# Designed miniproteins, single chains, continued (3): the designs that were tried, part 70

Each design is a single chain, and the fold is of that chain. pLDDT is the mean over its residues in the fold that is shown.

## One batch from the design tools (miniprotein)

Design m10422
Fold by ESMFold2-Fast:
Structure m10422 (fold): chain A 63 residues (1-63)
Amino acid sequence: VDELFRQYLDALRNQDWDRRGELVDELLERAKKLGASDTVLSMLKSGTLSDVGIAASELKSLE
């Protein structure tokens, strides 16, 4: 999760919208495999830095 979130931040800094979308999809698939709540899935889908950051922290706690 930490590596995926780091790559997401790099894509955000580079304004790489396609890569950012791919990384959100990878985080969503990982969240589903870890049994994350609908709230965490919703935060990832929102695409805001704050929500994605909170969701990534929650996903790390599930590993």
Scores: mean pLDDT 77

Design m10423
Fold by ESMFold2-Fast:
Structure m10423 (fold): chain A 74 residues (1-74)
Amino acid sequence: SAALEAEAERLTEEIIEALRNDEPLEVLTKLLQRVLELPEEVAQRVLRRVSAEITDPARQAKLRRAYILAQEAL
């Protein structure tokens, strides 16, 4: 739906901005929890887009850690 695509786009941009601004792990974890509330196919598209945009290894590691923590919180 258009609403799901808009939410996915918003979350993608918020995660990229949070990583670029070096926001705390807790902020990223909360954003990724919202991604995990989306349908699986939409959530996977968000994660692929973020991973493609973030080239810095330290930020990629932080993203992976936040993803694990978000999954554990479910």
Scores: mean pLDDT 87

Design m10424
Fold by ESMFold2-Fast:
Formats: C-alpha cells, sequence, structure tokens
Structure m10424 (fold): chain A 96 residues (1-96)
C-alpha cells in the first residue's frame, strides 16, 4: 500500500487553500469531491480535518519555496525588482 489516495487528498486540500485561503470554510466533503474519493476514505487516511489542512499548508509552503529556487519566474514582482537592483549595484562596484 503506497498512500496514493492520501497524496490526492492533500493535493485537493492545497487547491482549496489557494482558492479560499485559511479563513475560508474548507469542508471534508469539498476536499473528498476534488480528490475523487469518499469522505470515509478521507477520514481513513487522516483522523481529523485539522491534521489534513496542516499537511496541505506545509506542502503549499514547500512547493512555493522549491518553485522560487528552480527559477526566477516564480518570484514576486517586488522580489524581482530588488534582485535587479542588487545586480546593478554589484556591476557598478565591479566596473571601473
Amino acid sequence: MRGERAKRIVDAAVELLEELGVDGPITARAIAERAGVSVGTLYSHFPSLEELLAVAELKLAVDRTIARRKGPSRLSEEERKQLAEELRATHARLQS
């Protein structure tokens, strides 16, 4: 047994967190429907909705961090401006 259903459930919870935010009423039924599983199957993998949401929030944070490390396209516009300014300052210091 490989926990593939647990991964689908977590991914569905991540999608709902991105759409509704932490303040949104995320239900076990909505997560199960997106994951393509029954509510009973969801609770067989996660004893509480709180634990499932904690795992989903951690995954979202990790995915965002990895995306920023893989390429600059995932950086915020403000972070890109700051990086460009630092690169210009570095070039100015290296050029005579």
Scores: mean pLDDT 69

Design m10425
Fold by ESMFold2-Fast:
Structure m10425 (fold): chain A 75 residues (1-75)
Amino acid sequence: SADAERILEAIKEGPVKLTAVLFSLLVSGDPESETMAKVALYAYNGKYEKAEELIKKHPEIRPIMEAAVEFAKKE
């Protein structure tokens, strides 16, 4: 997914870029983009239970959660 690639690239660029990308996806009006942005946001902020609830319905999003968790731990 193009949105998933944007989130993964933004995670590598840092929190300012990540916040901008996540905000654009949250206000897009597209439910899939909003779900991916919520998973990344929850995982980045350590809210793993909320991220896992969304991943249960969308298991393909798990790599975004894993990348966000790993990146947050390095900061």
Scores: mean pLDDT 76

Design m10426
Fold by ESMFold2-Fast:
Structure m10426 (fold): chain A 79 residues (1-79)
Amino acid sequence: KADEEIVKLSREATEAVKAGDYDRAIEYLEKIIEIAKKNNDLETLAFAYLSLADVYRRAGQEEKANEYLEKAKKLIEEI
């Protein structure tokens, strides 16, 4: 069930990015982060942080993009 929710949210985030709706993409990715943290799913959490870094970069928020990229890097080292 959680995996199905994550797949759906990931698809919706991707579609929001394609539409240039970065605020909506961030909302979907933040929901994925909440689910991943609750389930201790480090792989999904790293994916969500990498995706957020990309979205923030596209939105021109370089400082936030770098913050999430660093969070993702630390998690990848734990996987």
Scores: mean pLDDT 84

Design m10427
Fold by ESMFold2-Fast:
Structure m10427 (fold): chain A 105 residues (1-105)
Amino acid sequence: MDTVKQLAANLKTLAASVEADSSALAARYSALAAEYNKQDKEIGDLLNQTKDAYQAASDAASAAIAAINAGDLESMADYFKVMGGHVTAADSLDEEAQRAIEEKK
């Protein structure tokens, strides 16, 4: 296998890991959002936004894998950037949700 094919395989493995991890986090935050929304809509909404951001990261990772399989390296690079942006957004939203939870204890 040439170097380019090896790099594509490694990037596909990375994207698959992010897809799985982000999907699992989205499911976790979905459950937390449903629980908190019954008691505090502000916290529930922040947790739901965190869930949506992790779901978007998982979707972008899936799109990156499809781009790699198609040999579309430009679209792959764009999807990796989008994936990273959604993970960063999810982290920021989670931090805001945790601050709201602490403040309302």
Scores: mean pLDDT 85

Design m10428
Fold by ESMFold2-Fast:
Structure m10428 (fold): chain A 81 residues (1-81)
Amino acid sequence: MSIVERALRLARTASPEVAALLISAAAEYQLHRSKLTPEEAEEVERLLERMVEAAEAGDREALLRHFQELKELLDRAASRP
């Protein structure tokens, strides 16, 4: 199972706030995947994995922090010409 599939599966049983973060992260990764280098894609997948782990642990602060890191990486990649 891909990390995207794991995040989306977890979102089905999570609170609305946690589900929104997981769905947004997975959707933004898929939307911008073609703009990422292989190294950037690997880092985004590591951040998604950390988000899934934080959500499973009930660590909402860590979940939000990793979401912000993931979003900053994707925004940087999307802004390249």
Scores: mean pLDDT 84

Design m10429
Fold by ESMFold2-Fast:
Structure m10429 (fold): chain A 72 residues (1-72)
Amino acid sequence: MSSQQSAQDMKDTYDTLYTQGTTLKTKGDTYMKDPTKSDTGKKLFDQANTLYDKAKTAKGGYDNLTDSIKES
């Protein structure tokens, strides 16, 4: 029970952080195309990278918990 609950929580965290990171990366890419907003675009990329890093940590935890129980 607890492993299943923890895995679900990590998966939800991963999905949320990855989605947020992708949104910021897309927005950052749009801003980078505008020379007046390139500094803001860089900050958005940094924020996206931070979210992706957190997502990778959550995914690592999820994969570690579920590798033997996720699929037969």
Scores: mean pLDDT 74

Design m10430
Fold by ESMFold2-Fast:
Structure m10430 (fold): chain A 110 residues (1-110)
Amino acid sequence: SAVTEEIIRKLEEIREALRAGDVERALRLAQELKEFAEKNGLDHVAALAGALVEELERLQKEPDADALARLAEIVDRAIELLRQGDEKGARLLAETELGVMRLELAVRKV
């Protein structure tokens, strides 16, 4: 659908910002995606975008190049699921992979 194409386009822009190391731009784009999803009643996409916003706010305070690279990979995989029409799968992937990333980063600090 045209709405799905717009979501994919916004996620591709987020992915490009992450690959460029531009956390501020990625955060702004993720906030825009969340607002777009909420306006269109897309609960799974809104939750995915919200999870991205939370992680990007953390990375803005504590920059981590490895975390940015992993986040770009998560976004890329979410894009592929959305291309297949799997909005719920994209949300679950993002939430799961972000949880794993947080755990791995916490273990590395010990």
Scores: mean pLDDT 85

Design m10431
Fold by ESMFold2-Fast:
Structure m10431 (fold): chain A 92 residues (1-92)
Amino acid sequence: MKVEVEAYKDGKLIRKESHEAKTVEDAVEWGLAQALLYFREGADEVKITVEAETKEQAEEAGKRLKKAFESLGLLDKIEVSGTKLELTAVKK
């Protein structure tokens, strides 16, 4: 599955990176780590997109990322549509 993380500051794209993950755990861990790194570098918004091979993988990744970002107070929105997951995290 493919994971893409885009970081924004004042509405401007400052970082974009992608990773090929073989497991839901790898996708979740890499996406979370990159988002936290970019927030530390000064981003105020991060978007994570996961394109999974199955709907079940997208839903599981969504549950895990939602829990992680909610626990950090950073979750803005999350959407799962078929095999695609999109999450937006915002620094408050």
Scores: mean pLDDT 88

Design m10432
Fold by ESMFold2-Fast:
Structure m10432 (fold): chain A 56 residues (1-56)
Amino acid sequence: SEAELEARYRQFLEDSIKRYDEIKKKAAEEGMSPQQVYDELGALQRELNAEIKALG
């Protein structure tokens, strides 16, 4: 149903925000370079794109 799909998208967005925050925290704690941060964010974006595609 549309309601179930909407619930999945809301959960996906919440989880996506948490994963971005984890990368930001790791960058601060480990002293990651800007390039390392961009690489980690790029990898996350590819994973998120695959997950969105799988949802519908």
Scores: mean pLDDT 83

Design m10433
Fold by ESMFold2-Fast:
Structure m10433 (fold): chain A 53 residues (1-53)
Amino acid sequence: SDERRDVAVRALQAAKDAGQLDNADKVAYVVRLLKDAGISDEDIRAAAREVGV
């Protein structure tokens, strides 16, 4: 949903701004948190493209 995608965008943007997306392990950690929160792989992928990661 648009709401879940927006949550993923905000989380990924905050992690990017904090320098927490500078390696694969950090990216995997944030992705896992979003999946555990019930956000789909499609919404996470769309959010990652929007944030530029």
Scores: mean pLDDT 82

Design m10434
Fold by ESMFold2-Fast:
Structure m10434 (fold): chain A 67 residues (1-67)
Amino acid sequence: SLEERLEPLVDEILEEKKVPAEKREELREYALSFTLGWVRGFRIEDPSDELLRSLIDLAVYLYLLEK
């Protein structure tokens, strides 16, 4: 499923960005919700890993900017 594809990508990006352990769960949930909402909202049936990574990266950036 799309959710099963997203979970390891989110974890990888959070590790790459060196997000502190205490923020990872909250940010993980936000990034998953953001990316799923975007993909489903625009009706993208088979999103590439490149697109998913870009959306996750944007979600992390926005979360840290707004919080």
Scores: mean pLDDT 82

Design m10435
Fold by ESMFold2-Fast:
Structure m10435 (fold): chain A 64 residues (1-64)
Amino acid sequence: MSVTEKIIQELTERKQQETDPEHRAALDNLILTVKDLSTRLSDEEVEEIYRRMMKRFEARWASR
C-alpha cells in the first residue's frame, strides 16, 4: 500500500468512528484534499503536507 493509500484508509476509518457530523465533514474534506494532492504531488510531498494539516486539525478539534 502506498503512503497516500494508507493515509486515505486511516482517515476513512476515523470518519467511520466519528459521530459528530461537523467533525465527519472535516475528515471528509481532508480525504478529498489528500486525494487531490496525490494527483499532483509525490507520496513524500503528500505525507509532509498531510502531517502539517493533521497537526492543525488535531489542535482545532482538541479545543472543542
Scores: mean pLDDT 78

Design m10436
Fold by ESMFold2-Fast:
Structure m10436 (fold): chain A 70 residues (1-70)
Amino acid sequence: SPIKEKLEKAFDLLIEYLKKKNYPELSIEGVEELKEKGLKYSEEEQKELLDIILDIMKKYFPEVYKKFKE
């Protein structure tokens, strides 16, 4: 699914960024757990989650958002 691929890309880019910037292990684990759960959601729920993640990335992690748009 194109939505599933975009959601996985968004999570992977965010997780990579958090690891590179040495964010707390609990913060990284929280995002990884959300990725695992989110990829098991219905397509409609994955669309909603993608919108939420992209909004967060645009506002708080603009470098990650830029990489997602490439």
Scores: mean pLDDT 88

Design m10437
Fold by ESMFold2-Fast:
Structure m10437 (fold): chain A 74 residues (1-74)
Amino acid sequence: MPTPEEIAREAEAAIEELKTMSPEEQRAAAEHAEALARWAEAQLPSLSPEQAEQARALAAAARRVAEAARELAE
């Protein structure tokens, strides 16, 4: 299971990859990342404290990727 630090590093790499994409691809990536963040947040009430920490890190990272993708697609 990835740590919050590993999730943050993967998000940073994903943001760099977004810069090589077309605006249409960046928009699709933003919508996908938002869906992932919402899915992770929906799991929170059913998770152990450790799993909840990882799910929150995933949701935060996904929202960051979504925001970056949306800004790039402008």
Scores: mean pLDDT 80

Design m10438
Fold by ESMFold2-Fast:
Structure m10438 (fold): chain A 92 residues (1-92)
Amino acid sequence: METEEALEKARELKEEIKKLGEEYPEVKEEAEEVAEYVEGLLEEAEELKKEGDEESALKKAKAATEFAKEALEKLKEKAKEIEEKKKKEEEE
């Protein structure tokens, strides 16, 4: 259960990262790179789980979740800066 919860959480964060990249073209490339890296960690965790190595699978799933969480926070900060900069430059 714990490994499956971590995998699901990482997948949710990956989807949020992709959505943020779709909304903000400036961060789209970085968001896609992050999502690809998270997907790689998820695939590795699922392979380890299939082999019965639950400890390594959980470790990889948690690594994917933490990486995705940190990346999402960083991308959200960049998106906020982009919005603030556009607001000032467009003289609304």
Scores: mean pLDDT 81

Design m10439
Fold by ESMFold2-Fast:
Structure m10439 (fold): chain A 80 residues (1-80)
Amino acid sequence: MLEILAPADGAVFKVGETITFRWTGPLPATLLIYRGSQKIVEEVLSENSYDFTPTEAGTYSFVVHRGDDASLVRSFKVVA
């Protein structure tokens, strides 16, 4: 079962700050990161972590999936 460990839902970060994404579950898994409705990242990963550094402020959301299995959607905010 896919479970997101980090970042916490509703977390706040700064532009240029590195955010470490962590999850559990089988690999490979696909990480999707959105800023509003725009897909910023779509990566097929062979590990349970991913580092992302936002270049723009906004409300972001992300999900991890593998085949028909998907994590719950989490959101975070990036400020200038």
Scores: mean pLDDT 83

Design m10440
Fold by ESMFold2-Fast:
Order: structure tokens, then sequence, then C-alpha cells
Structure m10440 (fold): chain A 73 residues (1-73)
């Protein structure tokens, strides 16, 4: 089904970002690690916003903003 293919694509993308993050961390490139973390967060947040109720969106938005602020600090 289309939903299964989409979920597998998201998992593949998440694994790719994790592998890149691990490689950057091994190289001591913490700026790249932080940037990849933001990309992963954006991906997860975008997917959640497609599937969540308006009430859950508002709560998720606040949590996402807090996580982004912590990661950028």
Amino acid sequence: AAAKAEMEALKAQARELQAQGNAAAAAGDWATVRQLGLQYGDMVYAQFMKDSDPEQREEARKKYEEEVAQLEA
C-alpha cells in the first residue's frame, strides 16, 4: 500500500540522516551534527503536522520550538 511505501521511505531517510550524523560526529564536525539534527526535526515535525489534530498541533508546535531553540543554543 502507498502508506507502507511512504513509511519505508521516511525510515530510509531517517537512517541516512543518522549515518551522516554519526560520520560527522566521528570527524568532530559538530556544526554538521547540529544541522542534521535540525533537518531530522523538521522532517518529523512536518509528518506530525500532516496527521495531527489542531489541539495536538498547537502542543507539538510549542515542543518543536523549544527543541529547536535548545539545539541552536
Scores: mean pLDDT 72

Design m10441
Fold by ESMFold2-Fast:
Structure m10441 (fold): chain A 98 residues (1-98)
Amino acid sequence: EEEVRRAGGVAKGYVEMLKKMGGELTEEKEEEVREEAKEIALEFAENAEVEEALRAIEEAYEAMKKLLEEVAAKYNREKDVAEALAKLEELVARLKEL
């Protein structure tokens, strides 16, 4: 249960980081975004209910899926990304059964 809340915190931090990443960031700005995401992750992990953590994980999955699809299109790796997404979808489905 604590691991689920911690995973949800990481997922929440990841989503917030993606929302703030628009275009190419300088190394300094990238570090600031990462530090802010870490603070969000820790606060969420400490205060969130398990159900909230599971929702955060689902939101992170959707954000990751969108990012991976964009990367696949840019680098012509659609097949590899589709296979990776199928495995992630299966993992998320298993987490919902817990």
Scores: mean pLDDT 69

Design m10442
Fold by ESMFold2-Fast:
Structure m10442 (fold): chain A 89 residues (1-89)
Amino acid sequence: SKEEREKEIKENIEIFKERVKESKYDPKEVVDILILSLENAVKQGALTLEDLEILKKEFLKVFEELGVPQEIIDYFNEFIEKLKEELKK
């Protein structure tokens, strides 16, 4: 269901956040890894437009908590919008 999918996405993002905090990764590297992962998931048909909206919303919260610079957040947002356009029929 939509609710189960949203929960799954949120749980995966929380795990990602904890891993990033433990590793002290550079914010740019974190976003670059996410971009690659999301692009691959879309290419494999694993993500819907609804999934991308949930991912965008939840990652923005995580990026704010992790202190990701606004320029990198803007880059991520632009990438998500391009990815959403690729999924539109």
Scores: mean pLDDT 79

Design m10443
Fold by ESMFold2-Fast:
Structure m10443 (fold): chain A 80 residues (1-80)
Amino acid sequence: SMEEKILELLKEAYRAARAAHPDDWVLLTVIGLLLAGILFEFSQKRYDEAIRTAQTLADMAREHGIEEAAKLLEEVRDLL
Protein backbone atom coordinates (compact mmCIF):
# COMPACT_ATOMS: atom_id res chain seq x y z
CA SER A 1 0.00 0.00 0.00
CA MET A 2 0.99 3.65 -0.27
CA GLU A 3 1.02 3.97 3.54
CA GLU A 4 3.40 0.99 3.90
CA LYS A 5 5.74 2.36 1.20
CA ILE A 6 5.86 5.84 2.78
CA LEU A 7 6.46 4.38 6.26
CA GLU A 8 9.33 2.21 4.96
CA LEU A 9 10.97 5.18 3.16
CA LEU A 10 10.68 7.32 6.33
CA LYS A 11 12.19 4.49 8.43
CA GLU A 12 15.08 4.15 5.92
CA ALA A 13 15.65 7.94 6.05
CA TYR A 14 15.91 7.79 9.86
CA ARG A 15 18.30 4.79 9.69
CA ALA A 16 20.52 6.76 7.25
CA ALA A 17 20.52 9.81 9.57
CA ARG A 18 21.37 7.68 12.63
CA ALA A 19 24.19 5.94 10.72
CA ALA A 20 25.67 9.32 9.67
CA HIS A 21 25.28 11.08 13.06
CA PRO A 22 24.81 8.33 15.70
CA ASP A 23 25.69 10.53 18.71
CA ASP A 24 23.95 13.77 17.59
CA TRP A 25 20.83 13.18 19.66
CA VAL A 26 19.51 16.74 19.07
CA LEU A 27 19.70 16.40 15.27
CA LEU A 28 18.22 12.87 15.38
CA THR A 29 15.34 14.08 17.61
CA VAL A 30 14.52 16.96 15.22
CA ILE A 31 14.67 14.59 12.22
CA GLY A 32 12.47 12.04 14.03
CA LEU A 33 9.86 14.69 14.88
CA LEU A 34 9.74 15.94 11.27
CA LEU A 35 9.46 12.34 9.96
CA ALA A 36 6.54 11.78 12.37
CA GLY A 37 5.07 15.08 11.11
CA ILE A 38 5.14 13.85 7.48
CA LEU A 39 3.38 10.61 8.49
CA PHE A 40 0.78 12.52 10.57
CA GLU A 41 0.11 15.04 7.75
CA PHE A 42 -0.27 12.14 5.27
CA SER A 43 -2.69 10.30 7.63
CA GLN A 44 -4.81 13.50 7.85
CA LYS A 45 -4.80 13.82 4.01
CA ARG A 46 -2.86 17.10 4.28
CA TYR A 47 -0.79 16.20 1.23
CA ASP A 48 0.47 19.74 0.48
CA GLU A 49 1.76 20.04 4.08
CA ALA A 50 3.33 16.55 3.92
CA ILE A 51 5.10 17.50 0.64
CA ARG A 52 6.41 20.74 2.20
CA THR A 53 7.63 18.99 5.37
CA ALA A 54 9.32 16.23 3.29
CA GLN A 55 11.09 18.86 1.14
CA THR A 56 12.19 20.87 4.21
CA LEU A 57 13.58 17.72 5.85
CA ALA A 58 15.30 16.64 2.59
CA ASP A 59 17.03 20.06 2.46
CA MET A 60 18.07 19.74 6.13
CA ALA A 61 19.39 16.19 5.59
CA ARG A 62 21.45 17.33 2.58
CA GLU A 63 22.81 20.33 4.57
CA HIS A 64 24.01 17.86 7.23
CA GLY A 65 25.65 15.57 4.65
CA ILE A 66 22.97 12.85 4.83
CA GLU A 67 22.49 12.56 1.05
CA GLU A 68 20.86 9.09 1.31
CA ALA A 69 18.14 10.46 3.66
CA ALA A 70 17.61 13.51 1.39
CA LYS A 71 17.01 11.24 -1.64
CA LEU A 72 14.59 9.00 0.31
CA LEU A 73 12.63 12.08 1.49
CA GLU A 74 12.50 13.41 -2.10
CA GLU A 75 11.04 10.00 -3.10
CA VAL A 76 8.36 10.42 -0.36
CA ARG A 77 7.62 13.94 -1.71
CA ASP A 78 7.25 12.57 -5.26
CA LEU A 79 4.85 9.82 -4.10
CA LEU A 80 2.52 12.38 -2.44
Scores: mean pLDDT 90

Design m10444
Fold by ESMFold2-Fast:
Order: sequence, then structure tokens, then C-alpha cells
Structure m10444 (fold): chain A 96 residues (1-96)
Amino acid sequence: MLSEEEQLQMIVDELRSKGWDRLAEAIRERLESGQLTIDAAAIVAQVAEALGEEVALKLLESLDAEQIAALVEELRAKKEWSSEEILERFRAAAEA
């Protein structure tokens, strides 16, 4: 029900409200540069909720646009991601 611009602001504001300022800035910069989509930013925010800011930052830094798009597609095929599943996907992406 929100515009893409409002969704971007909500994601950034939500992360900042949790004290995750570094993650909020990293997501904002990548969204503004076109290196990240709103859907991918939402997935990275979910990783932060499950595993914390540092893991989410490392995931965001390690993944290129194609890898992030693959995670978005995989999330759409599944109802939810567990912390363990996200960590395993992060490890697999780093090893590839």
C-alpha cells in the first residue's frame, strides 16, 4: 500500500530506530545508486532482524546485484527464512 519511495524511507527509518545506523546508510546508498532494489533491501532488513546488523552488513557487502536478486526470488518461493537458513545462504554466497 506504500509507494516505492515511502517503502525506502520506512526501511531506512526502521533500521535507524533499532540503532542500526550503519546498515541504514549502506542500504540507502545502494538503493540511491540502483545497486539494490526495495525487495532486496527488505530481505537485508529481515537478515538484520534475525542475525543482527553486522551479519546483515557483511551479507550486503558480499553480494552483488545478481546474488541479491537470486535471494529475492528464493524468498518469494518460501514463506519465511530462519536465522540458520540465512547464515547458510550467506556462507554459500561467500564461497561461490
Scores: mean pLDDT 69

Design m10445
Fold by ESMFold2-Fast:
Structure m10445 (fold): chain A 88 residues (1-88)
Amino acid sequence: SKREEVKKKVIELLNKIKEAIMNDDFEGVEQAIAELEKLREEYPEFKDLLDSIIDTVRYIYNKYKKGEITKEEAVKILDNLIKQIESL
């Protein structure tokens, strides 16, 4: 289904964001977020869900860049987001 296809692509991109954060790869994070934004255009029926995910990722990454949360905390929050998406 389109729902299962979107879930798999989102989970893959969230895992890429986790890996980029762990490796201090700023460009990798920005690239993966841009790919999430492209999914929003390709799957307009899932726009609200994808917007929520993108906003959450940007919020967490900005908190990490400001030193308000640790790398481990950022990764844990992304892991929890992945689990929520898997349950959809």
Scores: mean pLDDT 87

Design m10446
Fold by ESMFold2-Fast:
Structure m10446 (fold): chain A 66 residues (1-66)
Amino acid sequence: MTAEEIKKAADGILKRFKNGEITAEVALEKLDGLEEGVKNSDLSEEEKEEALKHIEEKKAEIEALA
């Protein structure tokens, strides 16, 4: 999975939460799973930093709206 695909997946999770399709708890669990996937991936350090930053921003948005 590329950094772009990870960012898109995180955006999709946030959108599903905002649309009422999933709860904040479920959305945060899915984002935590993406973080673990990034940390254990063969992505470069820079790509990992970009993806993790994007995921953290989406987690913060969910927590602010919950």
Scores: mean pLDDT 84

Design m10447
Fold by ESMFold2-Fast:
Structure m10447 (fold): chain A 89 residues (1-89)
Amino acid sequence: MSVEEEIGLVLRAIGELEHAELTGDKESVRRAAELALELARNTDDPTFLRQAIRLAERALELARRVGDERAARLAEEAIRAAREKLEEL
């Protein structure tokens, strides 16, 4: 993945998280979790892996607050994938 693509995923995830925090919109929580997972799966840069964990942890908290089990599972998978990659580095 290019640095431009990695930055793009981070900025989109932040926007979805901010919208979800303000509105409680479940679709924004799901999109944030999906973006964090996409970043975790496709980056090998430890800086972006750490960012994916941070974004996914925020998405997980919101998912639990709004009761979206699907978004929670996506966020947990993003945290797992990023942590596994960081341990291999």
Scores: mean pLDDT 89

Design m10448
Fold by ESMFold2-Fast:
Formats: structure tokens, sequence, C-alpha cells
Structure m10448 (fold): chain A 94 residues (1-94)
């Protein structure tokens, strides 16, 4: 089911956020950035599935979460794209 796929993607994203924090504590900024990027990829995929379901409110939420994680990963271009997409989805959810 789509609901199960979304849940599994979110759990994987959370796991990579935890891993990124571990790398930050170790002072490994490159490993932390890569883990934040992977977490962002999973949250972006969850947002895409919510969008496919027509749940624009949840899609926007996960796109904003992914955007923040891409910022932490140093991927400012992808972060801005998802922020803009989230704003469009928030308008559709009204």
Amino acid sequence: SLKKQIRDLIIKGVAYVIRAIGHELDGDEDAARESYRLAADYYKKAGELYKEMGDYKEAARYYRLASRLYELAGDEEEAEKLREEAEELEELAK
C-alpha cells in the first residue's frame, strides 16, 4: 500500500538523520552532510507519494522537511527548489 511505502520511507529518513547527528558528534562533517542528503532524499520521496495521493498538505510538509535537510547537506539549489514546490502545494491545499 502507498501508506506503508510512505511510512517505510519516513523511517529510513529518520534513521539517516540519526546517523548524520552521530557523524556531527564525531566531527565528520562530510559524512554528516552525506547522511543529511540521504535523509532528504527519503523525505522528498515521501512527499512525492503524498502528492500522487492528492494529499498536498502532507506533500508540502515533507518537501519543507527535505528542503531543510538539503540545506544541512550543503545542497542549497535542491533546498530552494523544494521550498518553492512546497509553497505551490500549500496554495493547492487551501
Scores: mean pLDDT 91

Design m10449
Fold by ESMFold2-Fast:
Structure m10449 (fold): chain A 93 residues (1-93)
Amino acid sequence: SIEEIREEAIKKIEEAKTYEELMKVLEEYLKKAADYALKNVSPEKAEELAKWMIEKFLEIVEMGREGTPLEELKKKAIEFVEELAEKLEEAVK
């Protein structure tokens, strides 16, 4: 379920000790979220979600590149993970 994917991602984000570990967790979450969307969401809604996902992920990447502290990046990453899960649950209706 998307809830299990969300919970696992948040736990791994909280445990991340480096920017590189955080990015690896987010990339794995995006892969699982994309797989879920392909099975449960219409192509039209999946395209809109994919554009939003890419935009928000790139914002986090740019924050990291600019030297934003890890704890602030983790907070932003958790917000992203939660928002994406909510959008996916809504999109499967």
Scores: mean pLDDT 85

Design m10450
Fold by ESMFold2-Fast:
Structure m10450 (fold): chain A 63 residues (1-63)
Amino acid sequence: MAPSEEQARAAVELAKGLDPSMTEEQAEAIKRALLAGDYEAAVAAAPTPAGRVAVRGAVRNLS
C-alpha cells in the first residue's frame, strides 16, 4: 500500500537528517517514488549510502 503524504514527508525528513547533503530536488524525487509505492526508486534517488539506508529504514516502518 502506498504511504500517505504525511508518511512520505516524514521518511524524507528522516533521510535528510541522516544525509544533510541531500538537495530539495533529491528529497522531492524520494517523496514522489514513495507516494507511487516504488520503494526501489525511492532508495535509488538517495545520493549517499547513508541516505539509502535511511530510506530503507523508513520504508520498513511504513510497511
Scores: mean pLDDT 76

Design m10451
Fold by ESMFold2-Fast:
Structure m10451 (fold): chain A 88 residues (1-88)
Amino acid sequence: MAAERERQRKREEILRLAREAVARLAETPEGREVIARAREIAARENLSPDALLATVVSLGYLAGLPVAREALERMAEIAEVDVSVFLE
């Protein structure tokens, strides 16, 4: 049970950072273009709202936007993406 609560806490923190990054991106013309492109992908691929947030951050990173890069780096640190902690 403790491991499951820790995974839920990390997931909520990652989603919070993604929402904050999307809000900051919406303040710039370049960020709004990335958000529009992510919405088109979400509609085509029938993505969940959480997957849409991840798509916005990922596209922003690929577009070279500092806000998206900073968000991805922080999310990766929280997720410990290099370890198999998400498996079991």
Scores: mean pLDDT 75

Design m10452
Fold by ESMFold2-Fast:
Structure m10452 (fold): chain A 92 residues (1-92)
Amino acid sequence: MSLLEKIEELVIEAQKLELEFFALHRANAPVEELEAILKQIRKITEEIRELTRQLLADPSASVEEKIKAQLFLMSTEASVIVLERAIERKRK
């Protein structure tokens, strides 16, 4: 399995958790439940970041693969910010 394939699998896992987060948020679930899902997404984002760092350091990886990995990382990091803000607003 390639580094890019592992990143893609992690992105899909993060997206499934994001859908669960929004479903719980709409159902007015407790902050603790939302924070538990966000913690899982943050862990996945850290794994994507590490794999992306490894891929960028690999001279055999194509420019296209490196761009895809960076875009996946940026997208996942942006999602984390959105979810963090949703929790902050619910706490107030």
Scores: mean pLDDT 88

Design m10453
Fold by ESMFold2-Fast:
Order: sequence, then C-alpha cells, then structure tokens
Structure m10453 (fold): chain A 85 residues (1-85)
Amino acid sequence: ERRRRGEEAVRLLDEASEEIEKNKDPQKAADIGVEAFKRAAELVPEARDLFERASKIAQDLKNNKEAVAKLTRGAAERLRRLVDA
C-alpha cells in the first residue's frame, strides 16, 4: 500500500521531468516542477519537507529548464530508492 503510493509519486515526477524537457517555455518549467512536487508530497507525506525544498529550488531555477528537469528526475530517483528499501 505505501509502496504503491511511492511508485505512483515516482511515475508522476518522471512524467513531469519529461514534460519540462519537451516544453519550449522555461518559465513553465518551474511551475510544472512545483506542481509535481506538491502532488508527490500528497502521496508521500513523510517526504513533504524534501519536496518543499525542491519546490523552492525549482522556483530559483525557473529560467533554467534543464536544471529544473534534472532536479525533478533526481527527486524521482531518490524516492524510488526509498520505496525499494
């Protein structure tokens, strides 16, 4: 049950990272990242503080689409390792 929610959050973050990479507007990249982190925090509340920090970093990086995509993918990989543990 907890593993299923973690796997769903990982998929959400992976999909958001792909959407950021495909989007031509770097201003939208931060918004996509922040929304994905908010939804992931709802699925995995124990990681909420990590996703809040990631959201702040994404807003600071809003003009750097590649950095926001990398941050979002990195969060997905970290969460995947926690789910598998």
Scores: mean pLDDT 77

Design m10454
Fold by ESMFold2-Fast:
Structure m10454 (fold): chain A 103 residues (1-103)
Amino acid sequence: MSKETIERLKEKAKELGFSDEEIEALVNVVNLIVDTARFIEGLTGDKRPVEIAERFVERVLNAKSKEEVLQAIDEAVTELKPYLPKPLWEEFEKAYNKYRSKL
């Protein structure tokens, strides 16, 4: 993800009242979703995971509350799950749970 997009996400999270620790966790979750989607596109040629990730980033940038950000995260993860083979889902879920627990 670009430095410019990361800075916009951090600014948005601050506006919505996230703490510095929560902002770090949010950036980690966003990177996890985006990087996983791109990895799956590279392996399979399926563009849908990247389209899910792009819609997710836009939802976060346009969110009006913390609750909308958390809902966008949980929905993006649910939408991505069918595209991940079981071993990749297990590794994704471990990282996701680690970051999501801080939000």
Scores: mean pLDDT 87

Design m10455
Fold by ESMFold2-Fast:
Structure m10455 (fold): chain A 88 residues (1-88)
Amino acid sequence: HMEEVQRLIEEIRKKIDEIKKFVEKNSDKLTPEQKKAVNAVLEDFLKRVEEELERIKQADPETALKIAKDILTMVDNVKAMIENIFKK
């Protein structure tokens, strides 16, 4: 169902934007070590998302839906990791 895939992609984009804005707004609160950790997590995550979004373009609707859901889970995990770094 392509409409469901589109909704999940929009949710993914929204959550990524929220994470990027959170990091930009709060970067000055981080130590140099924390900044390196956050940047490393974000860089690895964005690369993986790009690879998976490319797979969606070549996938059937059922496979695309599964990939989109897997990306959404990755977004939630990365958000938690970044928030945990900021809690220190």
Scores: mean pLDDT 82

Design m10456
Fold by ESMFold2-Fast:
Structure m10456 (fold): chain A 100 residues (1-100)
Amino acid sequence: SSELEAIAEEAKKKIEEIFKELKEKNPNIDEKFLEEVYKLLEEMIEAIRNRDFKKLKEKWDELIELVESQELSEEQLEFFRQLSQVLGDAIEQVQKLEEE
């Protein structure tokens, strides 16, 4: 669906911008942790493209568990709140397409 692709591409663009700012402001953040977060975000974007809502939910739950497992500063948590908002908005838009 062209609508699903548009949602996925918009989410990807916003995620890339947030990650760029996070890295610029927090150069000492755990790179392996960021790689694992980014992998989950990529898999969620792919799930949006494929209308795989089960995979999308599964990867969202994994992302929440990963973030909660870390001792993050309030400033670092703000970036993850922004990522959560972008993904939440994308999920809501995808769900609206299925509700008709």
Scores: mean pLDDT 79

